# Designs tried in a protein design run: designed miniproteins, single chains, continued (2). Part 106

Each design is a single chain, and the fold is of that chain. pLDDT is the mean over its residues in the fold that is shown.

## One batch from the design tools (miniprotein)

Design m7680
Fold by ESMFold2-Fast:
Structure m7680 (fold): chain A 55 residues (1-55)
Amino acid sequence: GKAKPVASKSAANKAKLVGFLVQQFAISVVQADKYVEQVEKTDEEAFLQDVAAIS
């Protein structure tokens, strides 16, 4: 469709980082999700750099 929801990109980026953290650090999806949410809110630049590094 023509829809370009910004939330879609954010959700995909979070999913990628959560998956990376679960695989790399052997933590639960719940813990990874909490970490990603906190990093994004506390330091958006670090969050985006982490996503870029794993892309």
Scores: mean pLDDT 68

Design m7681
Fold by ESMFold2-Fast:
Structure m7681 (fold): chain A 92 residues (1-92)
Amino acid sequence: VPQELIDQAEQLAREWYSRAVEIAQPLIDQGKVDEAIEAVTKLLVEEGVEEDIARALAEMIVRSLLGQLPPTLVRRNLSGAALGVLVRQQEK
């Protein structure tokens, strides 16, 4: 029952979101939306998120930056993915 993992997952999700915004925002400002999604997908895959989930999350992040999705929905999904990665690292 690791309360510490939940807190770590929220912190990790915040770091992922911040890094994703730093990568995606300049690309979006240049009109390179597809490149922004690809760059964020690669970032999340390197962090240990499964590719299909990483792509879905990347699309949600980019769409939230375009004002098309609520940021709260993105944060919830990122925290869930981060918790999954941390639990897999701790559980065999």
Scores: mean pLDDT 80

Design m7682
Fold by ESMFold2-Fast:
Structure m7682 (fold): chain A 61 residues (1-61)
Amino acid sequence: MDPEAALREAERLLAEMEAAGVATPEKAQRVQDLLTAAATGDPARAAELGRRLRELVEKTL
């Protein structure tokens, strides 16, 4: 997956989890994998999404 596509998919999944107020382990792992790919093209945006994922995981897992 190219970094831009990975970033968009990570944003989509993270937004879905944030709207639900809960992170599932499967979706959290998928977002983490996507952010690894996204960081190769846009490390600053990948880092911001990673921070949001961490906050959600700490509240729900």
Scores: mean pLDDT 80

Design m7683
Fold by ESMFold2-Fast:
Structure m7683 (fold): chain A 62 residues (1-62)
Amino acid sequence: MKKGRDAGLVSRQAGGDDGGSPEGHRKGMRAGAEQAAKQGYEVPDPKKLGDDAGKDAKEALS
C-alpha cells in the first residue's frame, strides 16, 4: 500500500553513498529503492527513481 513517495524518502536517505554527483545520486537512489523493496515497500521502478534523482541532482548542480 505504500507508494513510491514513501519508498522514495527511504531511498533518498540511503542513496547518499557517492555524494553530490548526478551519477552517484542515480546509483544511490536505485540501490536504496531496491533495498526499500526488500523491506516490503511498494517501489514503482528503481530505475525510474534513480534516473529522476540523477536528473534532479544534475539540475541542482547546473
Scores: mean pLDDT 62

Design m7684
Fold by ESMFold2-Fast:
Structure m7684 (fold): chain A 60 residues (1-60)
Amino acid sequence: SANEETLRVVVETARRLESIEEVQRLYDGLRAGAELGGETVRRLAEAVREILREKEEEER
């Protein structure tokens, strides 16, 4: 499949971000791109959303 390396890099970046706000901004940008993008951009947005959810649970 195309862009598995891109998925890995984006996931690693999201996990290393210091704040929930930064992860939220990354998700918002990817989600906006997914409207015109292919399957890959949609998968990136979904992966970052899961990381955002995990970080929000950790803050509890």
Scores: mean pLDDT 74

Design m7685
Fold by ESMFold2-Fast:
Structure m7685 (fold): chain A 68 residues (1-68)
Amino acid sequence: MLSEEEKKELERFAKALVLELMEAKGSTPETLAFVKEMGAIMDEGIKNGESVEKIKERIRAKAEEFLK
């Protein structure tokens, strides 16, 4: 299971990425939907015992797909 420090690292990573996406795409329904999807990826990764690095990689890949 992830430590409290690792959970905080994921939270900070997610918040920074949300700001980056809002800067690129604006505060749209699509951006808000992506924020929810990102939360689901984190929850799934934590439940499955994935590392912080693996969860970040999955979120980053999804963000790159969203930014197409």
Scores: mean pLDDT 79

Design m7686
Fold by ESMFold2-Fast:
Structure m7686 (fold): chain A 96 residues (1-96)
Amino acid sequence: SEFEKLSEEERKEVERVEERIRESVEAIKDILGLKFRVSEEERRRIFREEALRVVKEGKLFIVAVGSALSKLDSLDKEIERKEEEERKKEEELRKE
């Protein structure tokens, strides 16, 4: 992966930035009273992609946090819509 091609110092920096993005996103979610619907694996992937952009591309940390929040919110809403549609289909089948 792109991460594995980095120097040891760059990998440590990416891991530190990833952890700080995770902590910031979790803190914001807690303040807003929101919970993640996206899997832990998918969340880790998003945090790592944003951390790589901060370290390798000079993306501002606060912009990376905002990008991660936006991506997670979009995915959470998609999951909610699919679950609501499935629930409505089950209720129609039970009303026969």
Scores: mean pLDDT 81

Design m7687
Fold by ESMFold2-Fast:
Structure m7687 (fold): chain A 77 residues (1-77)
Amino acid sequence: SSELKQSLKLGMEAALEAIELVERGELSEERLEEINKKYTGMNEAAKNLAKSIAAYGKKYGAEEARELAEKLKKEAE
């Protein structure tokens, strides 16, 4: 549905913003919460996916997480 696509798109935009903070070594729980508040309209699944992608980027590499988030955002458009 259009609503599911919009929610996924917002989730990926939130993930991309969090990944920029990962690259700068600046991602914290507080900043992640600010991002979640900025991207209102995400359903629970989109929020959880965005958090998982950001955590993946922090642990394994910001670039790989960014590529995944950008691909999923394009699929949702």
Scores: mean pLDDT 80

Design m7688
Fold by ESMFold2-Fast:
Structure m7688 (fold): chain A 61 residues (1-61)
Amino acid sequence: DEELLRKRREELRERIRRFEEEIGEELHPIALLFASLDPGSLEERRERARRVDETIEEINK
């Protein structure tokens, strides 16, 4: 259902924002999304988000 999809999208958006506040760094939303889905520790997720962010910037060059 479209309602379910909208709700999930909103939950992901809020999840990303909360994670961004947790790490205190402004990173690409895609990097934050991938890291937030990782079941690792907060420290590991932060490092992964950083790594993905750098990779995205490299690709965009």
Scores: mean pLDDT 75

Design m7689
Fold by ESMFold2-Fast:
Structure m7689 (fold): chain A 114 residues (1-114)
Amino acid sequence: MEELKEAAEQFVEAVKNKDRDGAIEALRKLMELLQKLGANEEVLQAFRDFIEALKNGDKEKAIESLDKLIEALENQRKQMTGEQKEALDYVIDALREAKKILESMTEEEWKKAK
């Protein structure tokens, strides 16, 4: 739980700082931690798709893939209980916060992100 919370916080902080490489690193860590907690292939594929969109620097596609990732996590959350559900809830909240930040960015600010 602590490592997952730390990775989620690192992701949000990277997004706030417009640090694309840091955001990708944090997402990979989140994906690995969630995989160990039993995340299904739909969630893992959505993480890979979002990471790829971030690598390509396309704001619109990044937001679209993030929406799909949040949806995949919400769908899996319905089938989980206890610690696994708490972990998914925390990640979903962090991704929703990051989405609001990404949506608020201008095209110029997005182009400045590394």
Scores: mean pLDDT 82

Design m7690
Fold by ESMFold2-Fast:
Structure m7690 (fold): chain A 71 residues (1-71)
Amino acid sequence: ADAEAEALIAETAARVAAMVRAGASSAQLKDLVDEAHARLEELYADDPARAAAYKRRLEQAVMRAVLEALS
């Protein structure tokens, strides 16, 4: 449901920020984000358009988290 997708996005963004601050590799960050994309696809297996919308929200949240962690 939508609450699960929003929680996943928030959790993934927070984990990305923590990993960036800890000096994690780009490969480790990619793995985390790819896993989150796969989970969103599973949550909306019957609605690819909604999955795509939440994946875009995830990308925006991750980009913001990276920029804030590097500031």
Scores: mean pLDDT 85

Design m7691
Fold by ESMFold2-Fast:
Structure m7691 (fold): chain A 85 residues (1-85)
Amino acid sequence: DKESQIKGLDELIDYLEKLKETVKDEKDKEALDKAIEALKRLKEAVEKGDLDAAQEARAEFVEAVNELSEDIQKEIQDFISTLDT
């Protein structure tokens, strides 16, 4: 469901923007910025039905998350698990 995917993406973007405000490490802030931008591109791709752009944005998001410290990666993974229907 497109609407459910967009809602989940909006909630995740909101979460990451708030998380970025609490993070002091410059590398983690840069990685969070990349992750947020990737999710915004993913949301746009989902809204347009662009499967290739959506796949690319998902890959960019995963790459950005992998640049984060392990503790922050776990927090994000735990949050994403709450978005399952």
Scores: mean pLDDT 83

Design m7692
Fold by ESMFold2-Fast:
Structure m7692 (fold): chain A 94 residues (1-94)
Amino acid sequence: DKVEEARKALEERIDEVSETSLENAELLAKLIILAKEDEEEAKKLAREVLSSKANLDDKQIEEFVKKIKEMLEKDPTLYEIAKIILEAIKKRLE
């Protein structure tokens, strides 16, 4: 199964990724999932992450979440990929 092969390859590669990169990937995956499921929670998470690291204002955070939603409308597979990435990261960190 191509999907299972891709999932296993991701799980193998994830062990080689730094903890900081895994944390950033987890946050991005959560943002993508929330942008589709709950826009207000996506904005909250983006504010928590980006206000400390990039000093973005509320308008910039809203535009960032809007761009993620636009990407998901053009390519819905990004949502499925984000879920796969999040599950792989959770297994790695357990």
Scores: mean pLDDT 73

Design m7693
Fold by ESMFold2-Fast:
Structure m7693 (fold): chain A 82 residues (1-82)
Amino acid sequence: LEKAIEYAEEAVKAKDAGTAVNYVREAFNIASKTKEGAKAAEEAAKVGEEVAHQAKGTAEEKRLAGARAAGKALAERLKEAK
């Protein structure tokens, strides 16, 4: 799970949507290998979708905002589980 937290935190730091989405995908893939991590990923994905839906700007800006929010939510949940 340590590697999932690292990738999730890198997504938060990403400057473009493609990079952020790739880091979130890697974090979710690793987290989803455990039952606890899969639940955290599901909750984080919902947060990301909500933020992307509410965000203003271009499609890329919305995707970046959503991916960053999902990464932050996942990192927080995985840290609490430790």
Scores: mean pLDDT 83

Design m7694
Fold by ESMFold2-Fast:
Structure m7694 (fold): chain A 87 residues (1-87)
Amino acid sequence: SLLDTVERMIETLEKSREWSEEEQLLIVRIALHELRELFADDPELLAIVEETERRVRELEAQGASAEEILDVVLEGLRRIRELLRKR
């Protein structure tokens, strides 16, 4: 299910806190790409994905830590999860 996919993404990103910074940034890019494809036809969820992508780009431009970028992506994923749970 979509909910199961999002919950697995959250679990993977939480575990990535123990990985290298390069691996954390790579899994973030993969997750955002997959989310965009997954929710392309869902304007409510796509809006959260696009906001999260924009926040990540701003943080990268400011030289923010991988930890800060992970936190922003996890916030977006948890928001998507809560909306899916209510459907």
Scores: mean pLDDT 89

Design m7695
Fold by ESMFold2-Fast:
Structure m7695 (fold): chain A 77 residues (1-77)
Amino acid sequence: MVDEDMDALRRALIEAVNRTTSDSSGEEVGRILEKELRRAGIRVLSVESRKDSAVVTVELADGHRVEVEVRAGARPS
């Protein structure tokens, strides 16, 4: 279900953010995000590195697509 997949996604994002620091590059943020999302069993479609953030597009088990931006050292809301 989408709700269960969204909970898994949120947990993976929190773990990824906890592995970043304010000094992390967008490339490092993207690498950490991809690793944590794949570890959580989430399909990663693309990762876009920016200066201090990364944008990841994922596909949930039911085919829903979600785009998330994570900034180095910031907590997702």
Scores: mean pLDDT 75

Design m7696
Fold by ESMFold2-Fast:
Structure m7696 (fold): chain A 98 residues (1-98)
Amino acid sequence: PVLPMDPERRAELERLLEELERLYRELAPLMEDVVRTTAIALLLAGARFSIELGNERDALTDLRAAAELLAEVARELGREDLAARAEEIAARAEALAA
């Protein structure tokens, strides 16, 4: 949207993106599924672009989708710690949308 995003909201979205990018960097080398790895990377790139454009709704949608996929991947790899972190990020994105 053309309206500027609230600076506090933008900072929260940037923090969620940063946490998901760190989680992706930890999980991606362990994945053999190039399709899902690419999908997560595109969602994270989309979220970053939406934040830059001030598109809060699209950023939250992409961040939530990326978090859900990362949680699924972490569970498949037996990484309960990373799955819990991804689920927490998804919950935070849901709270921001409310």
Scores: mean pLDDT 85

Design m7697
Fold by ESMFold2-Fast:
Structure m7697 (fold): chain A 91 residues (1-91)
Amino acid sequence: DIEEFLKELEKALKEGSPKIMDLIEEVKKNRPELIEELKKEVEKESTEESKEMFEVLNERLSTVSEINEVEVLLENQLIALSYYLIKKKEK
């Protein structure tokens, strides 16, 4: 469920949990086409809110990405932006 994924992602971001990596990996393995679709959605929007979320995500994930690569951080940012976009679109 999208809503369940969105809630898990939000919770992981607030806690700075490495669980974020598991969520990203799950999406990449089970729904790689979703990432590509979300990328296009993000490119269309570029709202001020998404920019703020992008910055917050970058700051919050600094502790998690100390061990992980920059690529993982970028993927997390894309997923977080998609979280915002999906939630906005759903309502």
Scores: mean pLDDT 56

Design m7698
Fold by ESMFold2-Fast:
Structure m7698 (fold): chain A 80 residues (1-80)
Amino acid sequence: SAALEAAAEALGLSPDTTVGEFLARLVARRPDAARYRDFIYDQLGGDDASLISDRLPRSRPEDILLLLAQAMGVPVSAFV
């Protein structure tokens, strides 16, 4: 969807992005996402140095963003 693609572009998501880098970008765009940090770590697993693509079966940034939006209980548009 256009909203999902726009959100992925706004966050600079790539399969090569680390979990720590993704969380830092997410919190910069949406400061209240910091309260979901522990939950996101529980869902994705790993640490700040882990690649997002290593933790999820899907390698596409859009699929990762959709999963995290669902886990956080927010719409994808909240990331734009």
Scores: mean pLDDT 62

Design m7699
Fold by ESMFold2-Fast:
Structure m7699 (fold): chain A 77 residues (1-77)
Amino acid sequence: SMERELEEGLERLREIVKLAKEDLEKAAEKFKEYIEELMERLGISEEEALEYLRLYVEKLSEEDVKLLIEAGQKAYG
């Protein structure tokens, strides 16, 4: 279900956020791994996988979203 997919995605992103507080480089590696897994699982492009994360930003705090953006920029910027 979409609800289950969202819950699993939120847990993965929360792990990345937790890592970003301690080690931004490790968080960037985990972020890239998650994007690659989304691309494989959903059959979508890297750009589409990054857009897919917009589903989760409304479910995260502003502080967590900022850390997630920093991890993503470190991975792809």
Scores: mean pLDDT 81

Design m7700
Fold by ESMFold2-Fast:
Structure m7700 (fold): chain A 65 residues (1-65)
Amino acid sequence: AAALLDTAALLAKIAALLEQGLSQAEIAAALSVSEAAVKALMAAQGVTTAAELLAAAADLAAKAA
């Protein structure tokens, strides 16, 4: 489903920004969303690292296909 692909893309983007050393607040500003939304997305996947977020994004993309 398109929604899963959109979520996978968001998680991949968050992971890339975390790899660059950005805080959750900076990522929220870059994505034009609330910091709470970034935290909620990460918490929903049970992940805290960029590598784990990339794995979660890949899993969601595979489920959407």
Scores: mean pLDDT 73

Design m7701
Fold by ESMFold2-Fast:
Structure m7701 (fold): chain A 110 residues (1-110)
Amino acid sequence: MVTLTESASSVTVAAGGSATLTATASEPVSAYVWLRQRPGQPPVAVGSIDIDGTVRLAPEYQGRLTLSRDVANNTVTARLSNLQPSDSGVYYFRALDDGSTGAGTTLTVT
């Protein structure tokens, strides 16, 4: 059973800036999904990174989102640049191995 620990519970960034969100897994993970939750909407997949390092990104985030992983340290990192107020929401990682999710990071773009 994977426990995902997010590096931050909340981050506030000005529009046009960037945010880096990292999670550490308690054990090796084969694939991660980065999810976004907006008020009144279900969580949606924003991007994924698999065991081979293959990255897939939602169209809204292409060119702005970088997903990377460190297999040796069981970490996954999402870097989102050129932030817009519409990027505000709760972001969290999910391990596809067992469906475990982190507690998430609240991103506020002002």
Scores: mean pLDDT 85

Design m7702
Fold by ESMFold2-Fast:
Structure m7702 (fold): chain A 67 residues (1-67)
Amino acid sequence: MDEHYRVLSEHVGRLVDAMREGRLTSDQLRDAVEELERVYAENKDSPVSTVREKLEEVVRRTLEEAE
């Protein structure tokens, strides 16, 4: 399995879990997943550590801005 894709899947899973817990709306989840997929696509040639850092920032910001 592609390690970059595994990291993406892990971060998407965290957002899905947050939505199930009532911490995110479905619209916030959709927007955040689209951003995660964009970051993943733009960083395919980047080290896994760089991808993980950028995806972690997206997740953190999304959860901090959640109402």
Scores: mean pLDDT 81

Design m7703
Fold by ESMFold2-Fast:
Structure m7703 (fold): chain A 90 residues (1-90)
Amino acid sequence: MVEEARRLVVEGYRLLGIVDAVKELGKEEGAPAVNLGVLKLEEEARRKIEEGLRLLEEAGAEDLLPEILAEGERAYREAVEELRELAESL
């Protein structure tokens, strides 16, 4: 289950990166916020992170938490950068 916990945390942080980038792009372009879709993705991201952290605790693998959080932070930053680059190319 440790591998599944890692995937959930990393995926959750990636989704948060997408959410934050979409919110920022919406402000920049003056477009109406797609509030329901953004809120649903944000809720899903938080749910995945919470589930992953729970699985790590149940597996007794909390010593891996700093490494997994670092992977999540990287996934978040990569998602933000990917969406910014996409927006700049459009």
Scores: mean pLDDT 78

Design m7704
Fold by ESMFold2-Fast:
Structure m7704 (fold): chain A 68 residues (1-68)
Amino acid sequence: SLFEKYDTDGDGTIDEAELRKFLKDEFGLNLSEEQVRELVARADLDGDGTLDKPEFAALVNALRTKQE
């Protein structure tokens, strides 16, 4: 899955660096570190600065719907 491809640490979460790479590779989005932090903060209900698999899936669906 996309989640497993970008979860390079294998810890079951996507951090900001992994998310930034995902957005660039899969959506062509060259977001700044600040913009990626804002996306994580909106999707991260736990407040730990990472996205679990359901939070990541919700973010991917939102991006597909809005085009950036």
Scores: mean pLDDT 72

Design m7705
Fold by ESMFold2-Fast:
Structure m7705 (fold): chain A 73 residues (1-73)
Amino acid sequence: MSEEIKRLEEEIKKAIEAKDAETVAELIRRIDATAGGSDVDLRNVASRGAYELYKMGHGELADRAGEEGARER
């Protein structure tokens, strides 16, 4: 479980560094869909990804990813 959290954190960090907004949004959606909201570490990773999307000017994409993830719960 901790290894999966670390992998998701590395994936989203790499996507942010590559400025790949689509991959960041997809990872946020996956984290929210897999009940990441109940895991503090996953919630923090998703929140950071959303913040970075807002900084890149893709706040709308971050909002949509969160909504889609919540819907898939």
Scores: mean pLDDT 72

Design m7706
Fold by ESMFold2-Fast:
Order: C-alpha cells, then sequence, then structure tokens
Structure m7706 (fold): chain A 65 residues (1-65)
C-alpha cells in the first residue's frame, strides 16, 4: 500500500540523517530485505528501486567504517 511505502521511505530518510555506523548498515540491510519481500508480493517496481537504493546506501556506509 502507499502507506507502507511512505513508512519505509521515512525510515530510510531517518537512517540517512545519522552518521555511518554498523547499526545503521544493519538497519539499511534489513529494510532492503523487507522491500524485496514486498516487491515479490506486489510486483510494484518502486519497492525494488528502494531496495536497491538501500543496498547502495549500506555499501557507502560500510566504506566509511
Amino acid sequence: SEETFEKLKKKFEEIKKQPPSKENVLELEILSGIYLIVYGVTKDPRYLEFAEEMEKAAEEFRKQL
């Protein structure tokens, strides 16, 4: 649903405002996994795009640790 998408998007935005940490990397990886599961059920490409964005953010955070 749109509500689910907006909640997950806000969570991602909150994490991006924080400094890189192992905890933030784990959160981004968990959220990416959740988005992939939702994409598998809904087939809405926005969820796949967000999952990929979160994986990229996790990779960038890991490089800074």
Scores: mean pLDDT 81

Design m7707
Fold by ESMFold2-Fast:
Structure m7707 (fold): chain A 79 residues (1-79)
Amino acid sequence: SLLEEGLRLLEEIRELAERLIAETDQAEKERLAREALRLAAEFGRVYAQITDPAQRAELERAAAEVEPLLLRAAEHLRA
């Protein structure tokens, strides 16, 4: 289902963000960031296909839970 696909993509993005925060090699941090952006674009495509408001709301809540980790990963990438 589109909901399951969206949730799976958010989990993969979360894992990449955690790896980026733990990473010490700048080139690898940049690679992880590019992969996370690619998955975020795919998530956007999945989200756009969802017509059920309840499923959209569920993905929005799940995305909001991942957002603080993404902000921390972005700060770590800039350091």
Scores: mean pLDDT 88

Design m7708
Fold by ESMFold2-Fast:
Structure m7708 (fold): chain A 82 residues (1-82)
Amino acid sequence: GPEKGIEEAIKKLEEALKKTTDELAKEQLENVIEELKKLDPKDKEKIEYFIGILEDLVKKTTNELLKKALSEAVKILKKGLE
C-alpha cells in the first residue's frame, strides 16, 4: 500500500544519500526524504502529485546517482499506489 511505498522510497533515498559525495545532490536527497516523511499515505492525490515533482526532478538533474535514486523512488511510490 501507499504507506509501505513511502517507507521503501525513503529507505532507497537514504541508501543513496550515504553513497553521495556531491553536496548539491546530498541536499536534494535530504529535501526529498523530508518531504516524503510529511506525506499522508491516505492522500493518494498528494502522493501522485509528488511523484510528478520527482519525475520532473529526474529530467532536470545531471547527477547520475541522484537520477537513479529518484527514478527508483518513483517506481516504488507508483507500485505502492496499486
Scores: mean pLDDT 86

Design m7709
Fold by ESMFold2-Fast:
Structure m7709 (fold): chain A 96 residues (1-96)
Amino acid sequence: GSLDRKMQEIKKLAEQGKKAEALELLKQVLNDFPSQSDKIVDGVAKIAEELLKQGKKEIAKALVDTVINYLLTKSEDVVKAIGRVLRLIGIILEHE
């Protein structure tokens, strides 16, 4: 679907080091697909882990921070948001 295609584009932009473009598209996706936030978080977690293994720590952290900010400022389910945030932080810490 449209979401899957946009998530693949975020991955390509991030792997190319196009940080600003990847972050802008991620913010758009989070706003356009609020009901799919679980899929977006899972997708970003996977992309971030792959980027960290490639040594692309700055862009991986930026993608994770963007999702964390969205979940904490836009999510109505604070408990679920905290769980997702801890998972994302765990991925970053595993690679530091």
Scores: mean pLDDT 80

Design m7710
Fold by ESMFold2-Fast:
Structure m7710 (fold): chain A 68 residues (1-68)
Amino acid sequence: SVAESAAENVRKGDVDTAILAAATSIASLRNSGENPEVLEALQKALDALNKGDYETAIKYFEEAARLE
């Protein structure tokens, strides 16, 4: 899943790839109106990445992956 891939990229230090993947997925989910819980988890993960809180970002990406 995109969320699993994003979590892995954060763990590897490839934060830019994780941000791009999360932003793309968020845009798609907003447009479709599907899976609001996944959208919320991805938004929280992206907010954490922007704050430099990578541990919290990974947690929310893993939560999004579980909800898929």
Scores: mean pLDDT 83

Design m7711
Fold by ESMFold2-Fast:
Structure m7711 (fold): chain A 105 residues (1-105)
Amino acid sequence: MEDELVDRAAAALQELLEKAIKLPVGETVSATLEVNGRTITLTAKVIEQTEDGVKIIEVSVEVSGDPRPPVTLKLRYENGKVTELEGSLAELLQAIRDAVREALA
């Protein structure tokens, strides 16, 4: 169950990024996973767009009822290329795995 939920979250994250790339600045797209009464929310927000068409996208993982701040990842999208600016995809996926484990505990 844990690995299946993490795989589902990774797929949802990929879909979020594909949608976020098409959004104007200030818009968000989100996906939710419900695990044992806990809601894990993945959010992608376009926080910046340059005149050259470069987009900065912030991805966050938030768990309902968790007092810890959301884990965030800042990405640069330019001409089909994604670059990690702050945080890492590995850290974001680990936060999702930890949230799933805590919800199932």
Scores: mean pLDDT 78

Design m7712
Fold by ESMFold2-Fast:
Structure m7712 (fold): chain A 83 residues (1-83)
Amino acid sequence: SEKEELEKKLEEIIKKAVELGREALKKPKEELPAALEELEALLEEAREILRKLEELGGVPLDLLVGYGIVELLRAVLKYLLKK
């Protein structure tokens, strides 16, 4: 189903974004802007899928939690760049 395909795609994006964010935390400060840019692109793709899932009846709570973790990683990376 369309909903199931979108859920799988969102799960894959969240997994990739979490792995990217975790690796970025180990990097020198000068490499953080590039990692943040890539993470922002993944978040934009995730938001598009979330919008489509909402139109199809709603988003599974586990995927919403996963998305929240990615948003937190983005916030942490932005905080590190500000210092």
Scores: mean pLDDT 87

Design m7713
Fold by ESMFold2-Fast:
Structure m7713 (fold): chain A 80 residues (1-80)
Amino acid sequence: LTKEQVNAQIKVLLNSPDPEKKISALNLLLSSPYKHSPEVVSALKTVIQNTEDPELYFHVAFRLRNHPFFKPNFKKISKK
């Protein structure tokens, strides 16, 4: 996966109206060697903070539950 492909997948993750495409882009980014890059980390933070899609939130949170360099904010789930 090249940097150009990573940037394309970040755009899909943030802007696609299709939740299935967003989940696909997320899985690709988290499986790439660039998963720790500031661009990918920033996109993941944006998804966690702004998504109202419980499926997408679950996929991000599940993938990041054991990630040493990124902790998602679970406040939205535990606060209610």
Scores: mean pLDDT 66

Design m7714
Fold by ESMFold2-Fast:
Structure m7714 (fold): chain A 64 residues (1-64)
Amino acid sequence: MEIDLDALRGLSIEEAARAVGEHLGLPDSVVEKAIEAVRQGVDPDQLPEPVRRVVSAIRAALTP
């Protein structure tokens, strides 16, 4: 699955998380957990799949 990280770079954390979640077909509960984890600065390695994947994608978009 390819996530358009260039498109995500212009979005807020919430918008980026929702876009990634929709692209991956994830439920809203996973998206909300990913948004919270990014805001708290949680290490993606400490998060369960699929939340870890969403957080990693957002971080990649924000820190090229």
Scores: mean pLDDT 71

Design m7715
Fold by ESMFold2-Fast:
Structure m7715 (fold): chain A 57 residues (1-57)
Amino acid sequence: SEEFEKKLEEERRATIQSALSAVGITASEEELERMLKNGAEGILEVQREAEAKKKAG
C-alpha cells in the first residue's frame, strides 16, 4: 500500500539517478518523473538525447 509505494518510488529514483550519473546525465525533477512514469522507454529517450548532444557538441 502507501508505505510500499513510497519505498518503491524512492528505490526507483535512486536507481535512475545512479544510472544517469554513470552516463554523465543530470536529470531535472520533471525528467525523473517522466522516466518513472514511462519506465525504460523514458530512460532510453533521455540517454539517446544526451548521446546525440555529446556527438554534436
Scores: mean pLDDT 72

